# Designed miniproteins, single chains, continued (2): the designs that were tried, part 46

Each design is a single chain, and the fold is of that chain. pLDDT is the mean over its residues in the fold that is shown.

## One batch from the design tools (miniprotein)

Design m5579
Fold by ESMFold2-Fast:
Structure m5579 (fold): chain A 90 residues (1-90)
Amino acid sequence: EVEKTEEELEKILKKYEKSLTEEEKEIAKRYKKELVELVEKGLMTPEEAVEEFRIILEGKSGTEEMKELQKKIEEKVLEYAKKLGLPLPE
């Protein structure tokens, strides 16, 4: 299902890419890669990844809901990085 998840996330990105600033596009591409990796590692379901990505792009104005979802994604990424022994940026 990883290929399907990647395809769904790319479709969402393309749909909203026209309305994103350059900074938001860079962030969206980063989160897309991170979400695909989390699904591949079994830390997130494809449905969770698609929903979180959609909400981030739709709520890109920095709503509280978007911030909570961004935090959840970041926490999962950091948790996996720690488990894998990768250096953390903080």
Scores: mean pLDDT 68

Design m5580
Fold by ESMFold2-Fast:
Structure m5580 (fold): chain A 81 residues (1-81)
Amino acid sequence: SLAAELAAEQARMDEEKKRYDELVTKLKNAIEEAKKGTPEQLKETRSKLWLEVGKEKGEYDNEKARADSLTAELQAQQAAA
């Protein structure tokens, strides 16, 4: 059913958001540690981490878009009933 598909997608999104939040926390801690080093090390660390965060956010945004689409479809079916 569409409701079961939405529930499964929401579960996947919750898991991905948890992983994303853990990654963001780890990256913030890594940046704070890098601030104790040279300006060059901080710049390199920041550049690498921003690329990783951007990639992970893109994956999360794609999953969210899928869940939003399923939610809209479910609402449309309920409104038509």
Scores: mean pLDDT 73

Design m5581
Fold by ESMFold2-Fast:
Structure m5581 (fold): chain A 79 residues (1-79)
Amino acid sequence: MTMRDILLEMYRKAGYSDEELAEMGLKYAKKYNEPEPKSKEEAVNYYLDFRVELAREIAEKLIEIGKQFDEELEKRRAL
């Protein structure tokens, strides 16, 4: 199973429809001047592939930053 397949199943379990994912894929392709996906399935795959490629590094960094911000907020509130 590819990382794209895993991410797709995670989105489906979170209540996202294939139509919502396809809409996001079309929006993302347009934003970055990429060729427009020819089908709903291609739009979903395009979005998921970009998310998979960035997700590990960006999500790990965002989780770390978020944890640091939460810790700093609690520290400042405790003062």
Scores: mean pLDDT 75

Design m5582
Fold by ESMFold2-Fast:
Order: C-alpha cells, then sequence, then structure tokens
Structure m5582 (fold): chain A 55 residues (1-55)
C-alpha cells in the first residue's frame, strides 16, 4: 500500500541520517555528503507520495 511505501521511505531516510552522522564523526566528508544527497532524494519521493495520499 501507499502507507507501507511511506513507512519504508521514512525508515530508509532514518538509516541514511544515521550513516551521515557516523561518516561526519569519522571525518569522511565524501561519504557524509553522499548519504545527505540520498536522504534529500528519498525526502522528495516521500513528499510526492504524501501529496498523492492526501489528495
Amino acid sequence: SMEEKIAELEEEIRREALAQVDAYRAGDWATKDAHGARAVELQRELFALQQELAA
């Protein structure tokens, strides 16, 4: 369902955020930026699904 897809995206965003923090703490800026970019992409997908569900 769309609700299940939203929950999956929220979980993946959470994982990306944790990985970004870990990379930041390790001083790995390239990996931090990559996880940040992925989180932005997932947030865009989440927003689109939430808009469709709310329609």
Scores: mean pLDDT 87

Design m5583
Fold by ESMFold2-Fast:
Structure m5583 (fold): chain A 85 residues (1-85)
Amino acid sequence: EIEKLLVEAVKLASEAIEKLDPAKRRQAMAELARLSSEATLLLRRKDYDGLLKVLEQIAEFTSKFDAELGKKIRELVEKIRELVE
């Protein structure tokens, strides 16, 4: 369940990045890859507090390019929070 929500959050962030100019997409994709890898590692370690912090960083990052997609990621973060409490 949590893994599916993480995948959806990363997918939404990728959609925001794909709308950027090619020069900006490369740097943005590298940052998303870094955050996604960190989130996956934290999920495997069952570090849910760390996972939620990284997901909030993904939402904040995405909101810089697409406020609506960033909001959708925040909604997924709240669903994950409900699952871990």
Scores: mean pLDDT 84

Design m5584
Fold by ESMFold2-Fast:
Structure m5584 (fold): chain A 69 residues (1-69)
Amino acid sequence: MELDPEEVERAVKELPFTVAVPALPLLLEAMENPPPVIQAAADALGERVRRLGTPEQQRAAFERILARL
């Protein structure tokens, strides 16, 4: 089953981090079977982190998200 990548990206970008971060393990589990839409969702989370604060803060936040998985 494929989801619309634009809808997945939009949903992830609009979700607060407190909701998006817990969802990431489920997305990564699906990415072990890599549907492109799930990879796009994970990439959207990365882009969202990239657009926060300074580059150092962005990297720290992204690393903490990944470290929880």
Scores: mean pLDDT 56

Design m5585
Fold by ESMFold2-Fast:
Structure m5585 (fold): chain A 92 residues (1-92)
Amino acid sequence: PFPSDEEIHEEMARIARGVGLSNSKNLGIPKLAESGRMFEESVRLDGEGRKKEGLEVRIEAHRLSGEALEEKGLLEKAQKDYEQAKKLEEKL
């Protein structure tokens, strides 16, 4: 019912790439950095056995990442984040 370790790792990698882009002069998006921090918090909560809270924070992290990417016209990447948020909501 909860995401596998592989799914969590893949999500973390995707958000980390988004945060990396926000550190470039071309993007500079604070919302992407915030999304990355939220995802780190989600992983910490999962490690503490607080899986529902971790899942809720991860859903918000993907939503925030999607919004930031959409604002910059990166619609395909934003769509992927929104799809991940939807899949995670189905596990609640």
Scores: mean pLDDT 71

Design m5586
Fold by ESMFold2-Fast:
Structure m5586 (fold): chain A 94 residues (1-94)
Amino acid sequence: MEDRERAKELMRELMEELVGRATRGGLRALLELLEEQARNSANPEEVTDEEAEERAEEIRRRFLEAARADPTPLTDADLEAALDEIERRSEALR
């Protein structure tokens, strides 16, 4: 409960950093990215700086495409639903 408002702020800031605005499509792409990161933690592999840069560019491209597909501005309800989903997924891994 305590950190939910801060988490919503960080999610919004991250999307604004990557695509210039917080959108419903961007939020969906963020959730997909977090899911991929959780899977990667199960099977960690060494990556080069070049591979990390290519990955970052691919992530930015995915966010731009997602924001373009669904440019609907985010509401607090969208962010709360996303946090609930993140919590459920985290619990499933534990």
Scores: mean pLDDT 72

Design m5587
Fold by ESMFold2-Fast:
Structure m5587 (fold): chain A 64 residues (1-64)
Amino acid sequence: SAAERGRAIYEELVALGASDEAADKAGAGLHIYIESGSETALAQAARAAGLSLEEARALAERHS
């Protein structure tokens, strides 16, 4: 489910050192990217979490 995916991404980002706010914003953006393929959502998620686009894409692929 969307909630389960969002929570899993959030928990992984927090484990990598992201703040709760950054992990929540990035989790939402990566969920949108996974569902729609939106490059804008991927870029916003990467920026929120302090990740490269490559790192954000790899994270999204693990949760697809």
Scores: mean pLDDT 83

Design m5588
Fold by ESMFold2-Fast:
Structure m5588 (fold): chain A 84 residues (1-84)
Amino acid sequence: VKDFLEAAVKNARKALEAGDLEKAINSLQMAALFLSILGEYEYAEKVYEHIKAAQEALSQGDRDATAEHLKRAIEVAEEALKKL
C-alpha cells in the first residue's frame, strides 16, 4: 500500500506540473484513500480538506487557487510518507 501511496503522490505532482488539475485531484483522492488504508486518518483528512478546497476553486474557474490547494495537499501527503 505504501508503494501505491508513493505512486499516487508522484502522479499528483507530475499532473500539477503539467497543468492537469483534474488528474492531480484524481491522484490525490487515491493518495487520501491509501493514507486511510494505512491508518493515517489525520493525514488523509488534511489531504481531503485541501482536495475539497481545490474542487470548490476549480468549480468557480479559479485555476490558480486550485493549483495552490493541490500543492498543499501534495505537501501533506509527502509529509505523511516521510513518517511511514
Scores: mean pLDDT 86

Design m5589
Fold by ESMFold2-Fast:
Structure m5589 (fold): chain A 67 residues (1-67)
Amino acid sequence: GEKGARAGREGARRAAERGNDGRGSGASYLMGTKDEGSDKGAAAGAQAGANGWDGEGVARATELGSK
């Protein structure tokens, strides 16, 4: 599970280091769907992936983190 967790963390760190708007875009999306939580978590992951995040890696990190 560590590889998945690392990928998710590294993606977030890279977004911050580059000043990537992926974080802002993802947050804006979640602000609208914050109340739905679980289902929108998966959709938000896909949206974040569109901003340069590894959608597959993020999803895997979440699942492997629960290992």
Scores: mean pLDDT 43

Design m5590
Fold by ESMFold2-Fast:
Structure m5590 (fold): chain A 65 residues (1-65)
Amino acid sequence: SDKLHQVLLAAIGASIRTGAKISVSLEGDKIKVEIKGSEADREEAKKVLEAKAKELGVEVEVTLE
């Protein structure tokens, strides 16, 4: 979907900016995001992705490792 594409672009940008490893997957109609990195990198990337999800009006499930 177009919303999935926009979340993917946001994840790529967040990964480049923070150095965190970000995986995005679609399970049915739910967008799942896994973020791996230092605590600071994970929290910054999470904030970026949650802000994008709010902008798009979609729910994204974020997992931090």
Scores: mean pLDDT 81

Design m5591
Fold by ESMFold2-Fast:
Structure m5591 (fold): chain A 111 residues (1-111)
Amino acid sequence: VEASLSTVLQNLDEADTAISNGNFSLAIAHLEKALKSAKLVLESNKDKLSTENYVAAGLMLAAADNEINVAKTLLNNSASNALIEKHLNDAISDLKSVVTILQDNGVVVEL
């Protein structure tokens, strides 16, 4: 088991910490890992979700992917820290929404 909801949550927490320290490159790396793990958890648990919840989770994953790519572009072009942080926090929010959908549909965090 290489991808779990625990892996998603750990990487989101590490991304929050990296943002707080102004390390946006590290925050992006953790968000990319959280996104990859969330996609795998969603596909592995698709049978537990209604079509509506599966589509909603998929749209939130797509939104998070877009926010991460915007943050990467902004960082590479030396944009303001506030603007980079906004898009990273938006990605965290989208991924947390996916976690909530999964948890509400019986996907458990393994300790």
Scores: mean pLDDT 87

Design m5592
Fold by ESMFold2-Fast:
Structure m5592 (fold): chain A 70 residues (1-70)
Amino acid sequence: SADLERAKKAVESAIDYVESLKEKRPDDLQYVKNVARDALHMAEAHAKEFPELQPYAEKIRELLEEVEKE
């Protein structure tokens, strides 16, 4: 489905962005946390519509947990 492909691309892009932001801006943890939370909410919304995207939502949750430990 084209809708699934767009949703998957959005979640994959969000994961890449959060990972990139952690590398480029490690001193701005509050901003990284805010971006990761927004990415998680978006990924969870997509996973509700497309359950096959749930592993991507879990990946973003793990990234958020890592940033929150710092």
Scores: mean pLDDT 81

Design m5593
Fold by ESMFold2-Fast:
Structure m5593 (fold): chain A 91 residues (1-91)
Amino acid sequence: SAAELDALFARIDALFDEAQAIVAQAQREDTLDAYRAALAQLQRIRAEMQALIAQMEALDPNDPRLTLALLRLIAVGGEIFLLERKIARLE
């Protein structure tokens, strides 16, 4: 339903906001342990976002919000990549 798609997309947006807050906090702390904790949390968020996107695709593969959801997923993947690079430099 449209209401179910709205709820799924709202959850993806909330997860994206959570990911941005986690990265910002890790950058403020600027420690190896903070970056490792942030990486673990972003990996969990990415997995949850992937599951929600799969649910959206199952309900309506033509919903225009799928493009926005995929862009958010790509952005979280980019943050994970940057965290992995940062951790590698500090180890």
Scores: mean pLDDT 92

Design m5594
Fold by ESMFold2-Fast:
Structure m5594 (fold): chain A 95 residues (1-95)
Amino acid sequence: SAEAAQIRAELAALQAEAEARGLDLSDPANAAFVRRALLAGLRAAILTIRQGEREGRLEEAARARAELLRTIERLLAEGLLSEAEAAELRAELEA
């Protein structure tokens, strides 16, 4: 889909920017960038899981889904995701 292509392009751009700039991800000045990169990465992971399911890789997709749910819970506990963002990502993953 166009949305899937856009999310993957955004993730690639954010990864390239972080690498080029050598960003200190613990610096509060970079918090907005870290948040954008996390959200883009999580959405790219959901798309990858859904593609795996469509391709019949059901066991791999199930393991990736469980791992991503644990990652979302950890990021929420660390304050890197809001409760609303975590709920939306979980709903997208479980759909």
Scores: mean pLDDT 77

Design m5595
Fold by ESMFold2-Fast:
Structure m5595 (fold): chain A 111 residues (1-111)
Amino acid sequence: MTPEELEEERRRLLEEAKRLAEEALEIYKKKGDGGAAFLALMALAIYSVVEGDEELAEKAIEDAEKISEEFGEQVKGAVEMAKEDPEESLKEAEKLLEAAKKEIEKLKEEE
């Protein structure tokens, strides 16, 4: 693997996580279902920490806290874990991102 290919893939995943978090937060505002937003925000926080975007990670925590204090605490935990073990946290973020996609699709079908 070239470093450029790995960097490009990480940037792509971060941008996808941002997009899904924004979409899921709009669903939360309309329907009151915070589950998809929580999953997307956890993935976003992990990718943000790995890419060194501390402001984006803090924003993900803040957005989760607006849904519930418990979600905010769990996203803070994901940030701490990503700092300690980025490789394992990236594997978890991929699973969270896929789960968020499925929940968003399910909620859209209920429109």
Scores: mean pLDDT 82

Design m5596
Fold by ESMFold2-Fast:
Structure m5596 (fold): chain A 59 residues (1-59)
Amino acid sequence: MTPEEKAYQAGQELRDAVNAGDAERASQAAKDYMNALGHEDIADAAATLARRVAEEKAA
């Protein structure tokens, strides 16, 4: 699997998790997405933002 394919799959999972209001899945998918793009330094920040967005959609 190429880095581009991994990023695409992680991005799809992130979207699905956010739409489902699943904060834990969204947080993990955001980390996977950032890591696939080589942005490991912002992975935890992205996970925090994704969690918040998923929680807002679940509210």
Scores: mean pLDDT 80

Design m5597
Fold by ESMFold2-Fast:
Structure m5597 (fold): chain A 83 residues (1-83)
Amino acid sequence: SKEDEEKALKAVRDFLLTPQSDKEKIKKAIEDLIKYAPVLRDLVTTDSLAAAVVLSLSMKNLNIPDIYKDLEELIKKLQEALR
């Protein structure tokens, strides 16, 4: 639905605007992206911001800083959900 698309795009924007230093907000933003992952997968073919976030998350999953190692499991879940 358009409502779900708007929520997915909001989750994308919130993730991009969240400071890397705010671990709790990053965690919530990733959880929201997982929640809307089916909608986000469809949007990556038509929305440049959604595509940029998917690319950014793939790159982060390749080299996660030690301070975010506890988010590695969550990032892997997001990567799998976007498959």
Scores: mean pLDDT 68

Design m5598
Fold by ESMFold2-Fast:
Structure m5598 (fold): chain A 71 residues (1-71)
Amino acid sequence: MEEERERLREAAEKGDVETLRELLLNSPSPEVRMGAAYELAKLGDYESLREFLEVETDPEVREFVERLLNP
């Protein structure tokens, strides 16, 4: 879990959209998925967030991402 948070931070610092998308789709941690969504929104990758909402089942994560798409 800590290694995923570190990976998230490094990807955010580098603007590594590919790694952020991987964490968004595959991380077992809701907190890491929300963090990846936030960083992707900051980078303007709203398409990844829209695609993610089609597969995410956690209602808290879904609500967080929906708020990022509709600020």
Scores: mean pLDDT 82

Design m5599
Fold by ESMFold2-Fast:
Structure m5599 (fold): chain A 79 residues (1-79)
Amino acid sequence: SIEEFIEKAEKELEEMKKKGASLKELAEKAKEVAKKLKELTKEDKELVKVAENALELMDAIIENPEEGGRALRAERAAA
C-alpha cells in the first residue's frame, strides 16, 4: 500500500540519518521516493493527492527538519 511505502521510506531516511547522512543526501533520497510515489498513484486521483501531500511533508523535513517534523506530527494527530 501507499502508507506502507511511505512508512518504509521514512524508516530508510531515519536509518540514513543515524549513519550520518548529510541533509543533501537525505534530500536526494526523498526526491527518488517522490518520483516512485507519483508512479504508484498515477491511476487513482485520491491516491495522487495523498502522495503529493506526503512528498511536500518529506521535502519540508529535508529543507527544515524541525519545522517539517512539527508539520508531520500535527497532520498525523489531526487524522
Scores: mean pLDDT 67

Design m5600
Fold by ESMFold2-Fast:
Structure m5600 (fold): chain A 62 residues (1-62)
Amino acid sequence: GELEEAAKEVARKLGVSPEMALGILQTMLSAGYSLEESKELLLKAKNGAEAIDVGNQALKAR
């Protein structure tokens, strides 16, 4: 579905597993972010560690 395709795109961009990307996206969705917002925020990261930092900063802002 849409979430799985977004996870694959994020995984490809960050060089991480689709499972890791899916987990981060699901966490952001659970915190009230849309799929589009979550994907855009994660695609600004250069790697998995930066994606975690971006996600944590976004979660703290809510």
Scores: mean pLDDT 78

Design m5601
Fold by ESMFold2-Fast:
Structure m5601 (fold): chain A 66 residues (1-66)
Amino acid sequence: MSRSEKLARILQLIAERGAVTVDEIAEELGISKSTAQELLDHLEKLGLVERVKDPVTGEYLYRPVA
């Protein structure tokens, strides 16, 4: 799976679920958490998703910018 295919799959998962975590992306794509983080950070930089930190778990949740 190319980087473009991974990015497209992440956007599809966000569309299906409304929001995703790094762990969910890593599991669904069969990639490391660091690779999932890099791809999600790239989507945030493009203005396609926003990052919100859950104050209870300390995990980042990625949502569409709307």
Scores: mean pLDDT 80

Design m5602
Fold by ESMFold2-Fast:
Structure m5602 (fold): chain A 64 residues (1-64)
Amino acid sequence: AEELANQGIVLFRAGQLDMALAYLRQAGQLNKQVAIEAVQLLLLDESLSAEQRSQLQALLAELS
């Protein structure tokens, strides 16, 4: 779970949104809390585009 969440964060910061979301969803299937914490960490970035923020918020809702 933690490795998948970390890979998702790296991919997100590299601009690979679709791959990042896929990795974060896989992390959530193994451990929801680890994925929730990773998504919340990414949402602290004030430079996120509206699309990036919307996709992360949707994923957070799916995980909760």
Scores: mean pLDDT 81

Design m5603
Fold by ESMFold2-Fast:
Structure m5603 (fold): chain A 95 residues (1-95)
Amino acid sequence: SKYEEEAQSLYEQMMNELDALYKKGKEAIQKGDHDKAQEIKDEMMKKAEEASGKLFQIAQIAKMEKDADTAEFELNLIDELTDRAQKILQELNEM
């Protein structure tokens, strides 16, 4: 559906952004730039929350339009995004 394509595009964009932030976060920690590392962690959390909010909104619209399959798909993308963000944040915090 149109909403599945929009959700998939947003998900792929966010996964790529999280990977880029992870790389920057590692580089900041390796250089001892703890202020920059914290900025990157904060940006990662903010972006994941904003993307999850958008996906949740699209899922609610799909439910209202009785497109339950699209709503379930989008909720699953939220879980994958939050799991990825949490895993990256944990790895950065353990460095």
Scores: mean pLDDT 82

Design m5604
Fold by ESMFold2-Fast:
Structure m5604 (fold): chain A 83 residues (1-83)
Amino acid sequence: MRELARRIIAAAEKVRALTKDEELKKRLSDLIARLEEAIAADDEEQVLEVAREITGLAVEAADSDPRLYDYAKEIQDALLEML
């Protein structure tokens, strides 16, 4: 779980760095912080819920920006391994 969550954080940081959407940058920053808090709390349910939210945002962003496809796929693949 924690290793997969860290993969999601790493890929989400790349999406945040590459995107030109300031609202997406802010939302990803907030979700990454929440995911790190969930990992620190050893709250597996919260880790999974936040990971799903990050995945949805990254996949939606990749639909409009092909530069994000590889990172969105990495996030999605890591989420699927959690399930």
Scores: mean pLDDT 86

Design m5605
Fold by ESMFold2-Fast:
Structure m5605 (fold): chain A 125 residues (1-125)
Amino acid sequence: RPSIVELLEDEEFQKRVAEIAKELKKKYNAKEEELDTLIAIAILVELAKVDPESALEMVLRIMEQLNAPKEKIEEIKRLIEERDYEGFAETLIEVFKSLSEEQREEFVSLIPPSVLERIRKLMES
């Protein structure tokens, strides 16, 4: 089982994340300044498809650090368990829209800058 760090550095994983991020940008009409947040959400969505157990653990830690309501944490847990990736992405976007700029920056900082840069370039291709 690859570590999350190894998975984030995987070229095929990055390509799939870029595809999800493009679809999320289009669907939610996201601004350019929101791209890094969408990429971070897309990473969690793709991780949930590849390794739902690690995705659940990571998302629960992030949500707890952001002081997300317990009801939202339970909803996210259910969506991952049911493999409802569209509902999962939508719920994460709703949570992130409710966060302060500082909280969004802290979340994005969990992703290595080099990975964010590569995914942004893949979104242009």
Scores: mean pLDDT 81

Design m5606
Fold by ESMFold2-Fast:
Structure m5606 (fold): chain A 100 residues (1-100)
Amino acid sequence: SGVEELLRMIANNAPIEEIVEKLRELVEEVKTPEEAVLAAYAALEAVNWALENKASEEDLEKLKEVLERLIAKLEAFPESVELRAAIEGLRAAIKRLEEA
């Protein structure tokens, strides 16, 4: 799956540009709330990796744009506890990227 592939890329310390592009692809492919929650999980792992690896301001801004796109997709689905938690987690992650 796209989530498993992205998580493997993070584990193998792939270039941030490749991780951001893979996450962007994953976000665009999201069609269900369940896929959206999994994409949010993958996005949070990508944020942690980027901050730990001192990603450039440009790469952090690109990652932020992908997270904002994912939040917009999550907000289009019917409300659930899982979707609300995912949105809150992504918003907190965006704040962490802005403070870096």
Scores: mean pLDDT 86

Design m5607
Fold by ESMFold2-Fast:
Structure m5607 (fold): chain A 74 residues (1-74)
Amino acid sequence: SPLNQKLAEHLEGLKKKLEQQAKKYNVPQELTDELVSLLDEVIELVRKGEKIPQSLLDRTEAVLQRFAEEIRKA
């Protein structure tokens, strides 16, 4: 789907911005790597038009919250 491809490209752009913020605020590498890995899984499912498991969404949200807290502490 053209819409799924555009959504995946948008998510890839957001991933790059998050990686830039991680470097700027010295976010722990393990946390950044975990977030990137989860986002890559979401992006691949979006590109394929497949259903995203709720467990993957929940895990991604939890890691995003921890990532945001590390940026706030900087």
Scores: mean pLDDT 87

Design m5608
Fold by ESMFold2-Fast:
Structure m5608 (fold): chain A 80 residues (1-80)
Amino acid sequence: GLVEVRITVPKEDAEAALEALKAELERLGVRPQLLGVSEDGDNAVIVVVIPEEDLAKALEAARRVAERLRVLDIQVTRLA
């Protein structure tokens, strides 16, 4: 199945957070099916769609981003 991970950051941090997340996912060997960013008021939401078997690695990538940048929320949704 697929899983969607949504990472909410302040809008001003969106580019830095996206690049940090891309680097961490690459380091962990995760190839997302979708990686994008959308605006949500004063925040940005980074959306990652991955195979369910890669969820633990994707959450590790998000945790590493949260060590360096302000992460406001992380949501996980099973798609299929």
Scores: mean pLDDT 85

Design m5609
Fold by ESMFold2-Fast:
Structure m5609 (fold): chain A 94 residues (1-94)
Amino acid sequence: MENLESLKEEEKKKLEELLKEIEKELEKLKEEELKKGKEEELVEEAAEVALGVTEVLATLELKSGKFDKEEILKLAKKLYEAYLDIFEYIKKLQ
């Protein structure tokens, strides 16, 4: 499998812009969850994992020529919500 080094300059710029938009959207979701009284550590951890997974998926889509920015942004939000629920559940078991 190819790594990030094999992306073209244009593809790297698309990935960087997408990651910036994802970080901005995840920051809004973090602020909403913190306002609800959720623990900062769980909120931050969920966002970091969601961003990391989304970066891998976005890289694969760019290499496949099937890049959809809106689809990836929606997926990042869904991943964030899923990981937040998973981490909340794990904490409840401890």
Scores: mean pLDDT 78

Design m5610
Fold by ESMFold2-Fast:
Structure m5610 (fold): chain A 98 residues (1-98)
Amino acid sequence: DRRRLQEARRLTLRAIGELGRGRYDRAIRLADEAVRLAPDSREAARALIVRGRALFRLGRYDEAIRDLQRALRLGQRLGDVDLTRDAQDGLDRVRQAQ
């Protein structure tokens, strides 16, 4: 559904903005809605990376790993090199901080 993908993209862009401002709980809520609206999409993979990064900043490492692993699988399935790289970089960062 094109409308759901557009809304998921809008929510993901807002989540990126909130993440950049240090508003991690807001970033998580926006990313949650984006994933719910467009599961198994590029937008969902991007939102999962944003949510994983926010969870990492909050010290919620196991949840961050789950989101980043899901984003990695989606990126690989979609053949999206940039999403796959971003998810892997996120996973490496979380694992180094543990």
Scores: mean pLDDT 91

Design m5611
Fold by ESMFold2-Fast:
Structure m5611 (fold): chain A 91 residues (1-91)
Amino acid sequence: KEVEEKLKEAEEILKLAAEYSEKGDREAFEANISREELALALGILALKYLYEKLKWNEEEIKKAIEEYIKVAKLSEELKKELEKFAEELLK
């Protein structure tokens, strides 16, 4: 259940990002959507794809999370959110 809710939240952030981008309102984009929020949303969608569609195993998903956190430079709070999503995805 929580997996579906987090996925929906990620999709909504990306839709908002696209809307602000289309309007060319970069200041509104930056004020309403942080770099880290966008990175978290992208990470959530990518992890779901890797696990459900590409059938990556638990060890592969854990490695992907560790690398993504480094590349995306997620704060400790957002790192914990992504890790929690992955735990719920893997059950």
Scores: mean pLDDT 78

Design m5612
Fold by ESMFold2-Fast:
Structure m5612 (fold): chain A 92 residues (1-92)
Amino acid sequence: MAEELLREAAERLGIPVRTAEIAARALALSAETRRLGRDVELSEEERREIEEASRIFEELVKKGLDEEGARALHEAAVLLARERGIEVGVAA
């Protein structure tokens, strides 16, 4: 389920599946912290992964983000968040 969406996002965005997974996790955490108005206590490794994902997103945005790839990535983030009982905010 989430794995299939991550693979679709990776192919459409031209990034590795591992990178798509990190990006989806970062989106899920970012949406939840914004919704709750508080910082999530992250491990040093998780913090590094989120920082790396942010740089990758900036690069993709500069090259033109594929709409379908972005959709698949967001759907994967929603599924990953639900598995952890986290509610992902919907982008306006």
Scores: mean pLDDT 63

